Designed miniproteins, single chains, continued (5). Designs and how they scored, part 28

Each design is a single chain, and the fold is of that chain. pLDDT is the mean over its residues in the fold that is shown.

## One batch from the design tools (miniprotein)

Design m17006
Fold by ESMFold2-Fast:
Structure m17006 (fold): chain A 60 residues (1-60)
Amino acid sequence: SMEEIEKIEKDIEDLKKKIKELKEKKPSLSKEDQEKVEKDIEYLEKSIERLEEELKKLKE
């Protein structure tokens, strides 16, 4: 439904904003914290990929 599509699109947008914020903060962190943030970004990027896959199926 359109409501499901809109919800997923909103969730993807929110996750992309989180990744952008983390990427902006990363250079100012310690090496150890940068490694943690890199893993968090990787997890969020994989979450977006799964949501985009779901969105594609809903639009078909």
Scores: mean pLDDT 84

Design m17007
Fold by ESMFold2-Fast:
Structure m17007 (fold): chain A 65 residues (1-65)
Amino acid sequence: SRKETLEKILEILEKAKSFEEIQDEMVRLLLEGADVEAIQEAGKILKEAKSIEEAKEKIKELLEE
């Protein structure tokens, strides 16, 4: 589901040390059958965010909807 995929992405953001590591983990989620729209939405946030911390905040906001 979208919520489960976003929660997994949030965990990736909390553990990852680089954007490259985040990208690799997101591709893994996609191959495992995660929600494609949620991954694309998170990808846009990551591209627009000024830092991993800002991206985490934005994804947490989406989970509160």
Scores: mean pLDDT 79

Design m17008
Fold by ESMFold2-Fast:
Structure m17008 (fold): chain A 61 residues (1-61)
Amino acid sequence: ELPEFTVPDDLTEEQKKAFTEAYNELKEVLERYKRGEISKEEYDAKQNELGRKIAEIARKG
């Protein structure tokens, strides 16, 4: 399941773009998993990678 998407207001334009790109990539990975194009293991790995990237962007400001 995708988490609720909220872009932090205090991010720079570049950080907001990176955040949005990471979230869009996560949505694409979820759709591929739903279509059976990738394994659950690959989906979980990508979700963890992108989730960590999103959290790092939000944390650093």
Scores: mean pLDDT 73

Design m17009
Fold by ESMFold2-Fast:
Structure m17009 (fold): chain A 73 residues (1-73)
Amino acid sequence: SLEEKVKEAEEEVKKQGLTNADAWIKLGDAYYEAGKFDEAARYYNLAASIYEQQGDTEKAEEMRKKAEEARAK
């Protein structure tokens, strides 16, 4: 279920740590699928911030666009 996907993504963040952008993307995707678009946008923006800190400006831009798309729902 979508609720189970959200729970799995939350466990992934706990397992991999708060600085792992991929874990936050998984959480954003799970919330997006669950129809919780504001939360999805927040997690995509968090992943973008992590990529920016790592110097990956292309992935940061991609995540910010995903956040904007989620907010447009």
Scores: mean pLDDT 81

Design m17010
Fold by ESMFold2-Fast:
Structure m17010 (fold): chain A 74 residues (1-74)
Amino acid sequence: MEEALREAERLAREAAEAADRGDYERAAELLEEAARILEEAAEDPSLSEEEREQLRRAAERARGLAEQLREKAA
């Protein structure tokens, strides 16, 4: 869990830097990758339901931000 959250956090920082430069397409791609990692981590049956729900909520937020950034890029 922590490793997936750490990697997603890294991708989110890179996305923020890309968006700050006006590269909304790149920022969206990075957030989509972060969401994918979080979704895959949420499938781990060794995690508690609470931990899986935390990962799913984080992935949902990342996808929502990516969609908003793609709208700005269009």
Scores: mean pLDDT 84

Design m17011
Fold by ESMFold2-Fast:
Structure m17011 (fold): chain A 74 residues (1-74)
Amino acid sequence: MRRREFRTDDATVRVEIDLEKDETTITIERRAGASVPGGNFEKVPLGKRIHVTVRNLDTGETFERDFPYPENAE
């Protein structure tokens, strides 16, 4: 398992990569309107499955989403 964390003043992004399961988990904690480092998650070429958890620090709202691995990312 490989883990990386990116932090700005208004956002924290944590990426966990499981190479044995071909899965990437991305956890984002951010304020409303804050820019998130890391770009478009739909085009990440890491693993076959991407799980994203986003938390809004201003409202406390949390949502989760799974993205399918794009076949063109081989």
Scores: mean pLDDT 61

Design m17013
Fold by ESMFold2-Fast:
Structure m17013 (fold): chain A 108 residues (1-108)
Amino acid sequence: DEEKKKKEEEEKKLKELDERFEKRLAELEKKAREALERIRELVERGELTVEKLREIVGDTVPGVYEAARKPIEEGRYEEALERAEREAEIPALLYRGIQAAIERSKKL
């Protein structure tokens, strides 16, 4: 009955992989949301700088940093916030795209 143990172990690994993937996407989405809220507060206070942006997002949501950095350097804080909001939606859009691809593959 080694075959039954191998099948149960393989199903368990696939379930753990799915749970890990879902958890990782949820963590990225949460970090993006928290970073956006912090950026909004700093914009409202007139305290947003490239250095503060880097501290908030640089290592965890690099797309937000790259999109917002240039507008901040140029004093365009409203554009910086709009770009940060767009980049923060990418993890959720990626997750929805993957789910749509899975559902599409089930139809054929």
Scores: mean pLDDT 70

Design m17014
Fold by ESMFold2-Fast:
Structure m17014 (fold): chain A 109 residues (1-109)
Amino acid sequence: AERAREAARRAEEAARKAEEAAKKGPGPENGKKAAEAAVEAAEAAGEAALAGRAEGAEGGRYAREAGRAAARAGLAAAKAATTAENAAKGAAGAAAGIGAEREGEIAIR
């Protein structure tokens, strides 16, 4: 139970890091931090699953908790990646639109 419980605690901590990174908005750094935290949560969930097999029903409950935390971290990482991708597309699209309008106006005059 002790090993599975500690692994579940680490998975929950990693999930919070991933969710916080996603909340900070678009950026390659926030996306990387969320992805790294999701990997950390997945590793902790794996450790909790292995320890849970040896620690009976109590260990199994902690393994389940760690699995849920890893799922939350994965969702946060996906949101951060999508947000960063959308921010990059938005910035590129805005710059291209302004440039095209300016060039069109110059060509007409």
Scores: mean pLDDT 68

Design m17015
Fold by ESMFold2-Fast:
Structure m17015 (fold): chain A 65 residues (1-65)
Amino acid sequence: LSPAQRRTLEALLALYEETGRPVSVAAVARRLGISPATARRHLRALEAAGLVARDPATGRYRPAL
Protein backbone atom coordinates (compact mmCIF):
# COMPACT_ATOMS: atom_id res chain seq x y z
CA LEU A 1 0.00 0.00 0.00
CA SER A 2 1.08 3.58 -0.60
CA PRO A 3 1.49 5.70 2.58
CA ALA A 4 -1.70 7.61 1.71
CA GLN A 5 -3.66 4.36 1.19
CA ARG A 6 -2.34 2.99 4.51
CA ARG A 7 -3.43 6.16 6.35
CA THR A 8 -6.85 5.92 4.67
CA LEU A 9 -7.22 2.29 5.81
CA GLU A 10 -6.18 3.26 9.38
CA ALA A 11 -8.76 6.09 9.42
CA LEU A 12 -11.51 3.73 8.18
CA LEU A 13 -10.64 1.12 10.83
CA ALA A 14 -10.64 3.74 13.61
CA LEU A 15 -14.01 5.19 12.49
CA TYR A 16 -15.54 1.72 12.17
CA GLU A 17 -14.38 0.77 15.69
CA GLU A 18 -15.73 4.10 17.09
CA THR A 19 -19.20 3.78 15.50
CA GLY A 20 -19.72 0.06 14.75
CA ARG A 21 -21.18 1.19 11.40
CA PRO A 22 -20.09 1.37 7.75
CA VAL A 23 -18.14 4.59 7.14
CA SER A 24 -18.93 7.34 4.61
CA VAL A 25 -16.33 8.78 2.23
CA ALA A 26 -17.04 12.20 3.83
CA ALA A 27 -16.24 10.89 7.34
CA VAL A 28 -12.87 9.49 6.13
CA ALA A 29 -12.12 12.78 4.32
CA ARG A 30 -12.86 14.79 7.51
CA ARG A 31 -10.69 12.49 9.69
CA LEU A 32 -7.71 12.85 7.32
CA GLY A 33 -8.24 16.53 6.38
CA ILE A 34 -8.41 15.71 2.66
CA SER A 35 -11.00 16.24 -0.08
CA PRO A 36 -13.83 13.70 -0.50
CA ALA A 37 -12.59 13.08 -4.07
CA THR A 38 -9.11 12.13 -2.78
CA ALA A 39 -10.59 9.92 -0.03
CA ARG A 40 -12.80 8.16 -2.63
CA ARG A 41 -9.78 7.41 -4.86
CA HIS A 42 -7.87 5.84 -1.94
CA LEU A 43 -10.95 3.86 -0.78
CA ARG A 44 -11.47 2.53 -4.33
CA ALA A 45 -7.84 1.36 -4.40
CA LEU A 46 -8.30 -0.36 -1.01
CA GLU A 47 -11.52 -2.00 -2.29
CA ALA A 48 -9.66 -3.30 -5.38
CA ALA A 49 -7.00 -4.73 -3.01
CA GLY A 50 -9.72 -6.57 -1.02
CA LEU A 51 -9.04 -4.64 2.21
CA VAL A 52 -12.41 -2.81 2.40
CA ALA A 53 -15.91 -3.54 1.09
CA ARG A 54 -18.36 -0.97 -0.29
CA ASP A 55 -22.13 -1.15 0.20
CA PRO A 56 -23.57 -0.28 -3.25
CA ALA A 57 -26.86 0.99 -1.77
CA THR A 58 -25.25 3.56 0.59
CA GLY A 59 -21.73 4.02 -0.85
CA ARG A 60 -20.33 3.39 2.67
CA TYR A 61 -17.25 1.29 3.39
CA ARG A 62 -16.40 -1.36 5.99
CA PRO A 63 -13.28 -3.49 6.70
CA ALA A 64 -12.96 -6.71 4.68
CA LEU A 65 -9.68 -7.95 6.13
Scores: mean pLDDT 85

Design m17016
Fold by ESMFold2-Fast:
Structure m17016 (fold): chain A 90 residues (1-90)
Amino acid sequence: MEKRRRELLREAAEYLEKAAEALEKGDFDTAADYAELAVEKLREAGEEELADEVAELGTRAGVAAIVDGDVKRGVELLREAAERALEAAK
């Protein structure tokens, strides 16, 4: 049980890093897809509260990058989400 949970949390963090990289490249659709996959992995791990937090950070990242034109802030929010997932995997 614990090993599978950690694997899912690490996969979520990897997807959030891929979302950040896609956002830096201006590929907003790919970034959103990776962020959604990360949230699904967190829910599969039974980490509902963390999944909700990461979904909120993903939404804020999209608003920062697309609405405010602050891609750097969007990337920072996605990387913060990845760090939270990695911390939960420890």
Scores: mean pLDDT 84

Design m17017
Fold by ESMFold2-Fast:
Structure m17017 (fold): chain A 68 residues (1-68)
Amino acid sequence: AEEKIKKAGELLEKGDYEKAIELIKEATGLSDLEAAEILRRARYRHYFYGESIVEALLRATKAILARK
């Protein structure tokens, strides 16, 4: 799971948004909307808090999964 999220972060750094969402869905079993929410949260933290995109994705994924 964590390995797929890290790979999704690499794809986001390349700008491959669609493939990153697919990997997050595979890693978590979440819907398209939930995977998109993870990406929105990760991009927010990356942009405003200066976290790496991979770190931001891992944190966002953990936060969304904790709601379930």
Scores: mean pLDDT 77

Design m17018
Fold by ESMFold2-Fast:
Structure m17018 (fold): chain A 54 residues (1-54)
Amino acid sequence: SELDEIAEELAKKFGIPFEEARRVVEAVRDGFGLTDPEKIRKLAELIIELDKLS
């Protein structure tokens, strides 16, 4: 799945569990009604960055 691939990449990039990254990806997809994987990836990445704070 495209979304699973995005979640794996974000999990590796931020050092977070895959399940956590996948939840963010799904929340972005559903909350904004996005179908474009690139847009989902960009917004999920920004949300994870904000959540980690530092």
Scores: mean pLDDT 82

Design m17019
Fold by ESMFold2-Fast:
Structure m17019 (fold): chain A 85 residues (1-85)
Amino acid sequence: AGRPASAEDRKKVEQAVKDFAKAAGYELSDLKLEQVSEDEFEGTAKLNGEPAEIKATAFEVGDAKLLSVEITKGDEVLVGIVPLK
């Protein structure tokens, strides 16, 4: 069964997604993420005012907690890995 993420963990995931979009040169707004499994989040946002779909998966490598982010905007797919801080 999927455990609910803490409010702090959710904020870290949302911030990591925002940081990834900004690093890719996009302005992210209206971010809405829902937890779909223990480590997986899916949702929607606007990139430069246009609708986009977001998938994020949390994973650990040693003591580092990382987030895999996939943002789909029309025919464009942005994929990257960012640290969860």
Scores: mean pLDDT 79

Design m17020
Fold by ESMFold2-Fast:
Structure m17020 (fold): chain A 64 residues (1-64)
Amino acid sequence: GPAGEKAARAAIEAAEAGDAAGAASGQWMHYLVGGVTEEAARRGIAAARAGDAAASAKHIREGL
């Protein structure tokens, strides 16, 4: 839902700013409870950590 998408976007923005570990561990765990598939969340987190925010956002939206 919209709240989950906002959390995912914030995590991606933090990753782009260089705080990938903080964004991934905190906000993504909260997002996982919100109903994305485990596979989609893992792909999104991996893309964000690699600095590919666009791919991360795409995987998250497709998992919603």
Scores: mean pLDDT 59

Design m17021
Fold by ESMFold2-Fast:
Structure m17021 (fold): chain A 66 residues (1-66)
Amino acid sequence: SEELRKKGLEAIDAAEEAVRAGDLESAMKHIAEASRYRDTLEQQGDLKGADELRKRLLEVAELINA
């Protein structure tokens, strides 16, 4: 679903902003929400949408570990 992909990307944007602000607790909550959207997209057969969220989540994880 395009709506679920959009919501997942919004959650990832919020996670990235929380990382930049030094709020790791909020970042982890947003990452968990984006991960749920990723999993739902995969279950619905939107493999492209799920892959996009997976790639963006890896980028956020790299920001946390930097």
Scores: mean pLDDT 86

Design m17022
Fold by ESMFold2-Fast:
Structure m17022 (fold): chain A 62 residues (1-62)
Amino acid sequence: VEEAKKLLDEGKYEEAVKAAESAIQRDPNNAEAYEIMAVAYRRLGQFEKADEYLKKAEELKK
């Protein structure tokens, strides 16, 4: 998840999505990885996917 966050901070949104997706494959309960997916997809103009991943992150933080 740290790698995905770094890519997001660097503006590499497509690479951030792939890194966060890898983190989710390792730990599907990693709320931070879903939050990174949501931010990255929003930046890429994929608003529907961004909202979906944000809701998933919120569920995992409860």
Scores: mean pLDDT 79

Design m17023
Fold by ESMFold2-Fast:
Structure m17023 (fold): chain A 80 residues (1-80)
Amino acid sequence: AEELRRQGEEAEAAGDYLRAAELYFRAALEYLAAGDVERALEAAERAGDALIKWAEAEDPSLVEEARAAKEYYLAAVRAA
């Protein structure tokens, strides 16, 4: 989980926001599987934020959908 979060941070630093979102979301799922809801929420939020940054840079028409995805990630983690 922490390794995926670190890889997400590296991808984000490189400007690869889509890859960062994927890695952060995978980290959130692994934290959730381990029972670490707090870190899962942090990772899910970072995944959503990275997806929004990707949409803003590549396809602004997807920004609203990216924001909805962020809220979905956070709600899914909270419901577990």
Scores: mean pLDDT 81

Design m17024
Fold by ESMFold2-Fast:
Structure m17024 (fold): chain A 70 residues (1-70)
Amino acid sequence: SEEALEAVHAAARALAQGDYDTAVENIRKALELAPDDPQVRASARLLANYARQQGKTDAADAIEKALEEA
């Protein structure tokens, strides 16, 4: 859905600003709105990989867990 993709964009923006808690919250929202949307799931995986590359293991793990639960 459009709202789910907007939540993904909000997560990406938060991540770029170093706000990992807000990024995780918005990814969880996107997956709750559209758990089977391939664009939402792919974007969540990319953001988890980015968080891991930045050394933010807790945020990466939280996003990966949200994907597993969706």
Scores: mean pLDDT 84

Design m17025
Fold by ESMFold2-Fast:
Structure m17025 (fold): chain A 88 residues (1-88)
Amino acid sequence: MTVFESEEEFREALEQMKRLLDAGIKTAQQLNDQETLELLREAQKLVDEAEKALEEGKYDEAMKLFQEAVKLVQEAIDRLRALMEQLE
């Protein structure tokens, strides 16, 4: 029964995502990048919804929300990386 380990993995992934979102939001604010900031705030909302769905036992919904947040975070990270290179 791997479901319990998968749920623990999701909780760890959610915590990691929250840390990345916090750092990314602060960086986007420092760089005045409104587009990245909006992406990260939208991803943060999806992570919060995923956590709520997980608490309610809606694992499929939580996974779907988490995957959507991952897509937004990936896009935001790519944008931040490009922007930071311009500061060199």
Scores: mean pLDDT 76

Design m17026
Fold by ESMFold2-Fast:
Structure m17026 (fold): chain A 78 residues (1-78)
Amino acid sequence: TSELIEKAANLSTAAGLQVVAAKFAESLGRHDEAENARKTAESLIEELKKYADQAEKLGLTDVAAEIRKQIEKFEKEL
């Protein structure tokens, strides 16, 4: 479904931005901002997991696989 793909893409983009923001804040010694960005990324990753499960239930195995690949990447970077 176009809506599922759009929402997953938007969440993935937002999660990636928060991962970058956390690393940037940490490099500046801004630990509170880094921690806030990590927590936001973790919340977005949990939503992505929900969309991966939904995609799999709908038979969109390629979409589910791509979402899970993105989740793994973000979790490794956090």
Scores: mean pLDDT 88

Design m17027
Fold by ESMFold2-Fast:
Structure m17027 (fold): chain A 84 residues (1-84)
Amino acid sequence: SVPEESEVSPRILELVEEAGRALEAGDYETAIRLLEEALRLAEEEGAPPSVLAWLKYGLAAAYKAAGDYERAEKLLEEARKLAE
């Protein structure tokens, strides 16, 4: 599930929306870059674990789409630990 709007800065939401459009276009390199930037900003802003997990799930999906299953699995493991 997507976190509540109040839990995520407008810039993080913008980056995630842009990444989603890049994924739909098959531009996995751009999607990964945008999601990595979103995760970096969330960590700098002290976002709650739910937001960090959400971004790591998104980034894992992007890496999986790009064929990088090892990075995707590591991100899913990290996201699951944050969501517990």
Scores: mean pLDDT 85

Design m17028
Fold by ESMFold2-Fast:
Structure m17028 (fold): chain A 61 residues (1-61)
Amino acid sequence: MVKRTKEQELTIKYVAEKLRIIGLEIDLEQTTDPAQRARLEADLVRERKNLEKIEKEIEKM
């Protein structure tokens, strides 16, 4: 078991969310189909909102 501070836990979540967004951005760059691009863009909007929530939690620390 690894003991972490609240700040460290939020930082780990932030990095994980950024990696998820990068993965979606790579998929979007590789995709030329308009319907698939629209789905990936919607997923990106959702994940970016999640990142903003994590950033706000970090700012409260």
Scores: mean pLDDT 80

Design m17029
Fold by ESMFold2-Fast:
Structure m17029 (fold): chain A 85 residues (1-85)
Amino acid sequence: SHILEGLEALAQGKYEEAAELFEKAIEEATTDRARATALAYLSYAYIKLGKYEEAKEYAEEALRIDPSNEDARYNLELAEKLLKE
């Protein structure tokens, strides 16, 4: 699973590799829930890369698809906070 490989890459601090794996997970997603989940993880990888504007955009897309996605909401709030610093 590209999601599991991406989460492992995140745990190892390999944020660029994690982002690529989550992008593959988005391409393979067959449901809105799976796509929103992959977008939320991609957003978090971009936060770890210091790319807060892109992280915000991915989190907003995840919430557009699944407004109940708590990870995406958290990432959006975190990215907005970091953009003010």
Scores: mean pLDDT 90

Design m17030
Fold by ESMFold2-Fast:
Structure m17030 (fold): chain A 66 residues (1-66)
Amino acid sequence: MVTLTLTGASPSTATALALRAIGEGARAKVSFGDPTVITLEGASEELAQALADAARSRGATATVSI
C-alpha cells in the first residue's frame, strides 16, 4: 500500500492522478481535504513517484509514503 499526500492540489488534479493510477492497473481511493490523500494498492514505487512528480508539476506539494 502506498499513500500519496497532496497539499495545494485541486480536486480535478487529484481525480486525474487517481484515474491515471487505475489506468496503470492500480486501485486508488481519494480522500478530499487539506491535505488530499490518495491511497494506492498494487502500484509500483515508480508509478507512485511519477504521480507525485505530476502533482508537483501542477503546483502541488506531494509526499509518498510506503
Scores: mean pLDDT 83

Design m17031
Fold by ESMFold2-Fast:
Structure m17031 (fold): chain A 87 residues (1-87)
Amino acid sequence: KKELAEKAEEYAKKAKEYREKGDDLKAAQAALEAAKEALKVASKEKILEAIGLVLRAIGLIFDGGDGEEAAEIAEEAARLARESAEA
């Protein structure tokens, strides 16, 4: 459970790095991976929130990416994964 939360944090870091480089599509892809890892560890109360993060990340990829939104989604996914791993 903690290992999956760490993976979400790693993907959130990658999303931020891609955003800083201006690679909006790769940032969105990293955000999707962070959201997927968060969904794997999501607590019962947070499962719908985790699904929402996955859907938002997919939407960003289809729209060609948005680095700022991708970083925000990835950070929120990492936070949700940490909170779920502690529950």
Scores: mean pLDDT 81

Design m17032
Fold by ESMFold2-Fast:
Structure m17032 (fold): chain A 57 residues (1-57)
Amino acid sequence: DEAIEKAIKELKEKGYNEAAELVEKLYYKDKLSPYRIIFRLRKLGYTEAAEILEKHL
């Protein structure tokens, strides 16, 4: 999905590598919806990463 790829790229460019790897795992391996991934990121304290992902959706 193009939106997920753009979000992962922006996360890596901003140095949020752990959040980017988590998004990749949750989306491609675990098959979670982007909205579930956003909620997971917020619960784990990756607030800016969640905002970046939400912006691209």
Scores: mean pLDDT 84

Design m17033
Fold by ESMFold2-Fast:
Structure m17033 (fold): chain A 56 residues (1-56)
Amino acid sequence: SEIERAGREAAQAHRAGDLRRAAEAFERLARAFEEAGRPDLAQPVRERAESLRSKA
């Protein structure tokens, strides 16, 4: 699923130290949660993406 794909991509990018790619993947993950009707899960993921983007 899109949620699983984006989640794996974000984790791999973060482990590799690719903060820009990790932020992009977390943004996609947050969108996928919103589309699934789970804004409660999207919010913390979006905050994580913003944090990573500020460091990239």
Scores: mean pLDDT 82

Design m17034
Fold by ESMFold2-Fast:
Structure m17034 (fold): chain A 82 residues (1-82)
Amino acid sequence: MSASEEEAKKLIEEAKKKIKEALEAMKQGKYDEAIKLAEEAKKLAEEALKLEVSKELALEAGIVEGIAGIVIGVAKLLKSKS
């Protein structure tokens, strides 16, 4: 495994953890916290996508980025109704 792939894996894992935290915050009605956590996750996934990595890692990072974007959108929608 290259240094770039190790870095990408760390970024992807951190992004996944942030998404979990964002979903938990949304369940508790903490929409501002959920938005912040999901935005952090999206940024981490975008950083992983900029690294020279395998197609498998690039696909995983892209999926995580997409999920983070959906979480941001849903949290903003729920906040507007609260």
Scores: mean pLDDT 84

Design m17036
Fold by ESMFold2-Fast:
Structure m17036 (fold): chain A 67 residues (1-67)
Amino acid sequence: SEEVQRGLEASLQQLDQGEENGKKWIEYGEKLKKEDPEKGQKALEEAEQMMRQVEKRRAEVEAQREA
């Protein structure tokens, strides 16, 4: 139904925002790593985990859209 498709589109918009936020955290972590390697590495690892969750959720939404 169109309602299901609009719901999936809204989910994709939220995922796009999450991806942009994740990219900002990666940039922050890379800068921090130059000043404080241990804290920067931890921030990068956290950002990478968040990005993996976004990618996993995007794949789930895409699969539902194709079904």
Scores: mean pLDDT 83

Design m17037
Fold by ESMFold2-Fast:
Structure m17037 (fold): chain A 59 residues (1-59)
Amino acid sequence: EKEKAEEFKKRQERVQKLSDENGAELAANAKASGLLKRWSPSGQKYLTKLAEEKAKAAA
């Protein structure tokens, strides 16, 4: 599944670019949907932090 690996990497790069503004929303959605595992370990840690920030703001 080489094509999927490339797609995953491309998505990760896009998340890095958009993380400063929409990362919290994306992270919360990924965590809630159980899709967090699809990200790299570094991405998972970063998205988890952003999801926590969003949860704090919503609470």
Scores: mean pLDDT 64

Design m17038
Fold by ESMFold2-Fast:
Structure m17038 (fold): chain A 89 residues (1-89)
Amino acid sequence: MLSQPTVTVDRTELREGEKLVITVDAADYAPPLVVKVYVDGELVKEETVDSRTAVLEVELPAGKHKVTVEVYSNGALVYRKSFDVTVLK
C-alpha cells in the first residue's frame, strides 16, 4: 500500500506582501504530480511537478482565507488539505 502524501504550510498568519509557502511531499506517489491551490474556492495556482516533493509560493490579499491544496498523481486526486490563513494589513 502507498503511504499518504503530506501538505504543510510554513505559517498560518502572514503580513500583506508575504507569500504563503506550501510544501508537498507525495511520499510513495509517482511524479508527475499536479498540485492545485484554491483560495476561498477559486483556483489560483496549478503546477505540474516532476518530483515527489514540491515547494509552491502563493500571494494572498489581506483578510482571512481558506487555502485548499489538492495533489494529483496519474490523474487521480490522492490528497486534499485545507488551511485557515490570516493575512494582516
Scores: mean pLDDT 84

Design m17039
Fold by ESMFold2-Fast:
Structure m17039 (fold): chain A 59 residues (1-59)
Amino acid sequence: LSEEQLEELARKFNLTVEQVRGAKRLLGLVDEETAVQYLVLNLRLSEEQARELLERLKE
């Protein structure tokens, strides 16, 4: 995942680049449903936004 892609995702979801990197690491550690709940509760994303972010990070 390039730095440019991380910046684009951060802008789209109103997050910092560090938060996007954190979400990418989280996908390697927990199941998708746990990752979605974490993003909703801690980054204040909607469930739909959290799922879209995680899908983009799987590339």
Scores: mean pLDDT 82

Design m17040
Fold by ESMFold2-Fast:
Structure m17040 (fold): chain A 60 residues (1-60)
Amino acid sequence: GAAARAAAALAALAANPPSPEQAGVLRAIAETLRAIGDAIDEALAKGVKPAPVAPVPPRG
């Protein structure tokens, strides 16, 4: 789907960047998105019930 194609496009950019310094930024963004996606996938795989959208106060 669209999500898979977007991930592939980001991976291609990271593999063939326009410059070395920009590659680092693209790498960091891709890594963050991957971590978020993995966490969501893990929660869904465990059958976590849909949590109500309530404001979560910062721990401090």
Scores: mean pLDDT 68

Design m17041
Fold by ESMFold2-Fast:
Structure m17041 (fold): chain A 74 residues (1-74)
Amino acid sequence: MPSQEEIDRGVADILLAMANVARKKGDFETAAELYEKAAEISGSPEVYRNLADIYEELGEKEKAEEWRKKAESL
């Protein structure tokens, strides 16, 4: 049986897939929410960069900079 960490990674992968679909549709608000949930479970530099890009598209420059810094600190 997978560990709790492996289960959490699976959930994060599903959230990332949903976020990518939302982003392709131009639903940046939903994409941001799903990416944030994925980042809380599995924080990777790639997810943080995607969050920075989404928040920049939403005009949330302060949040975009915060996520970009998190991506660079890893």
Scores: mean pLDDT 78

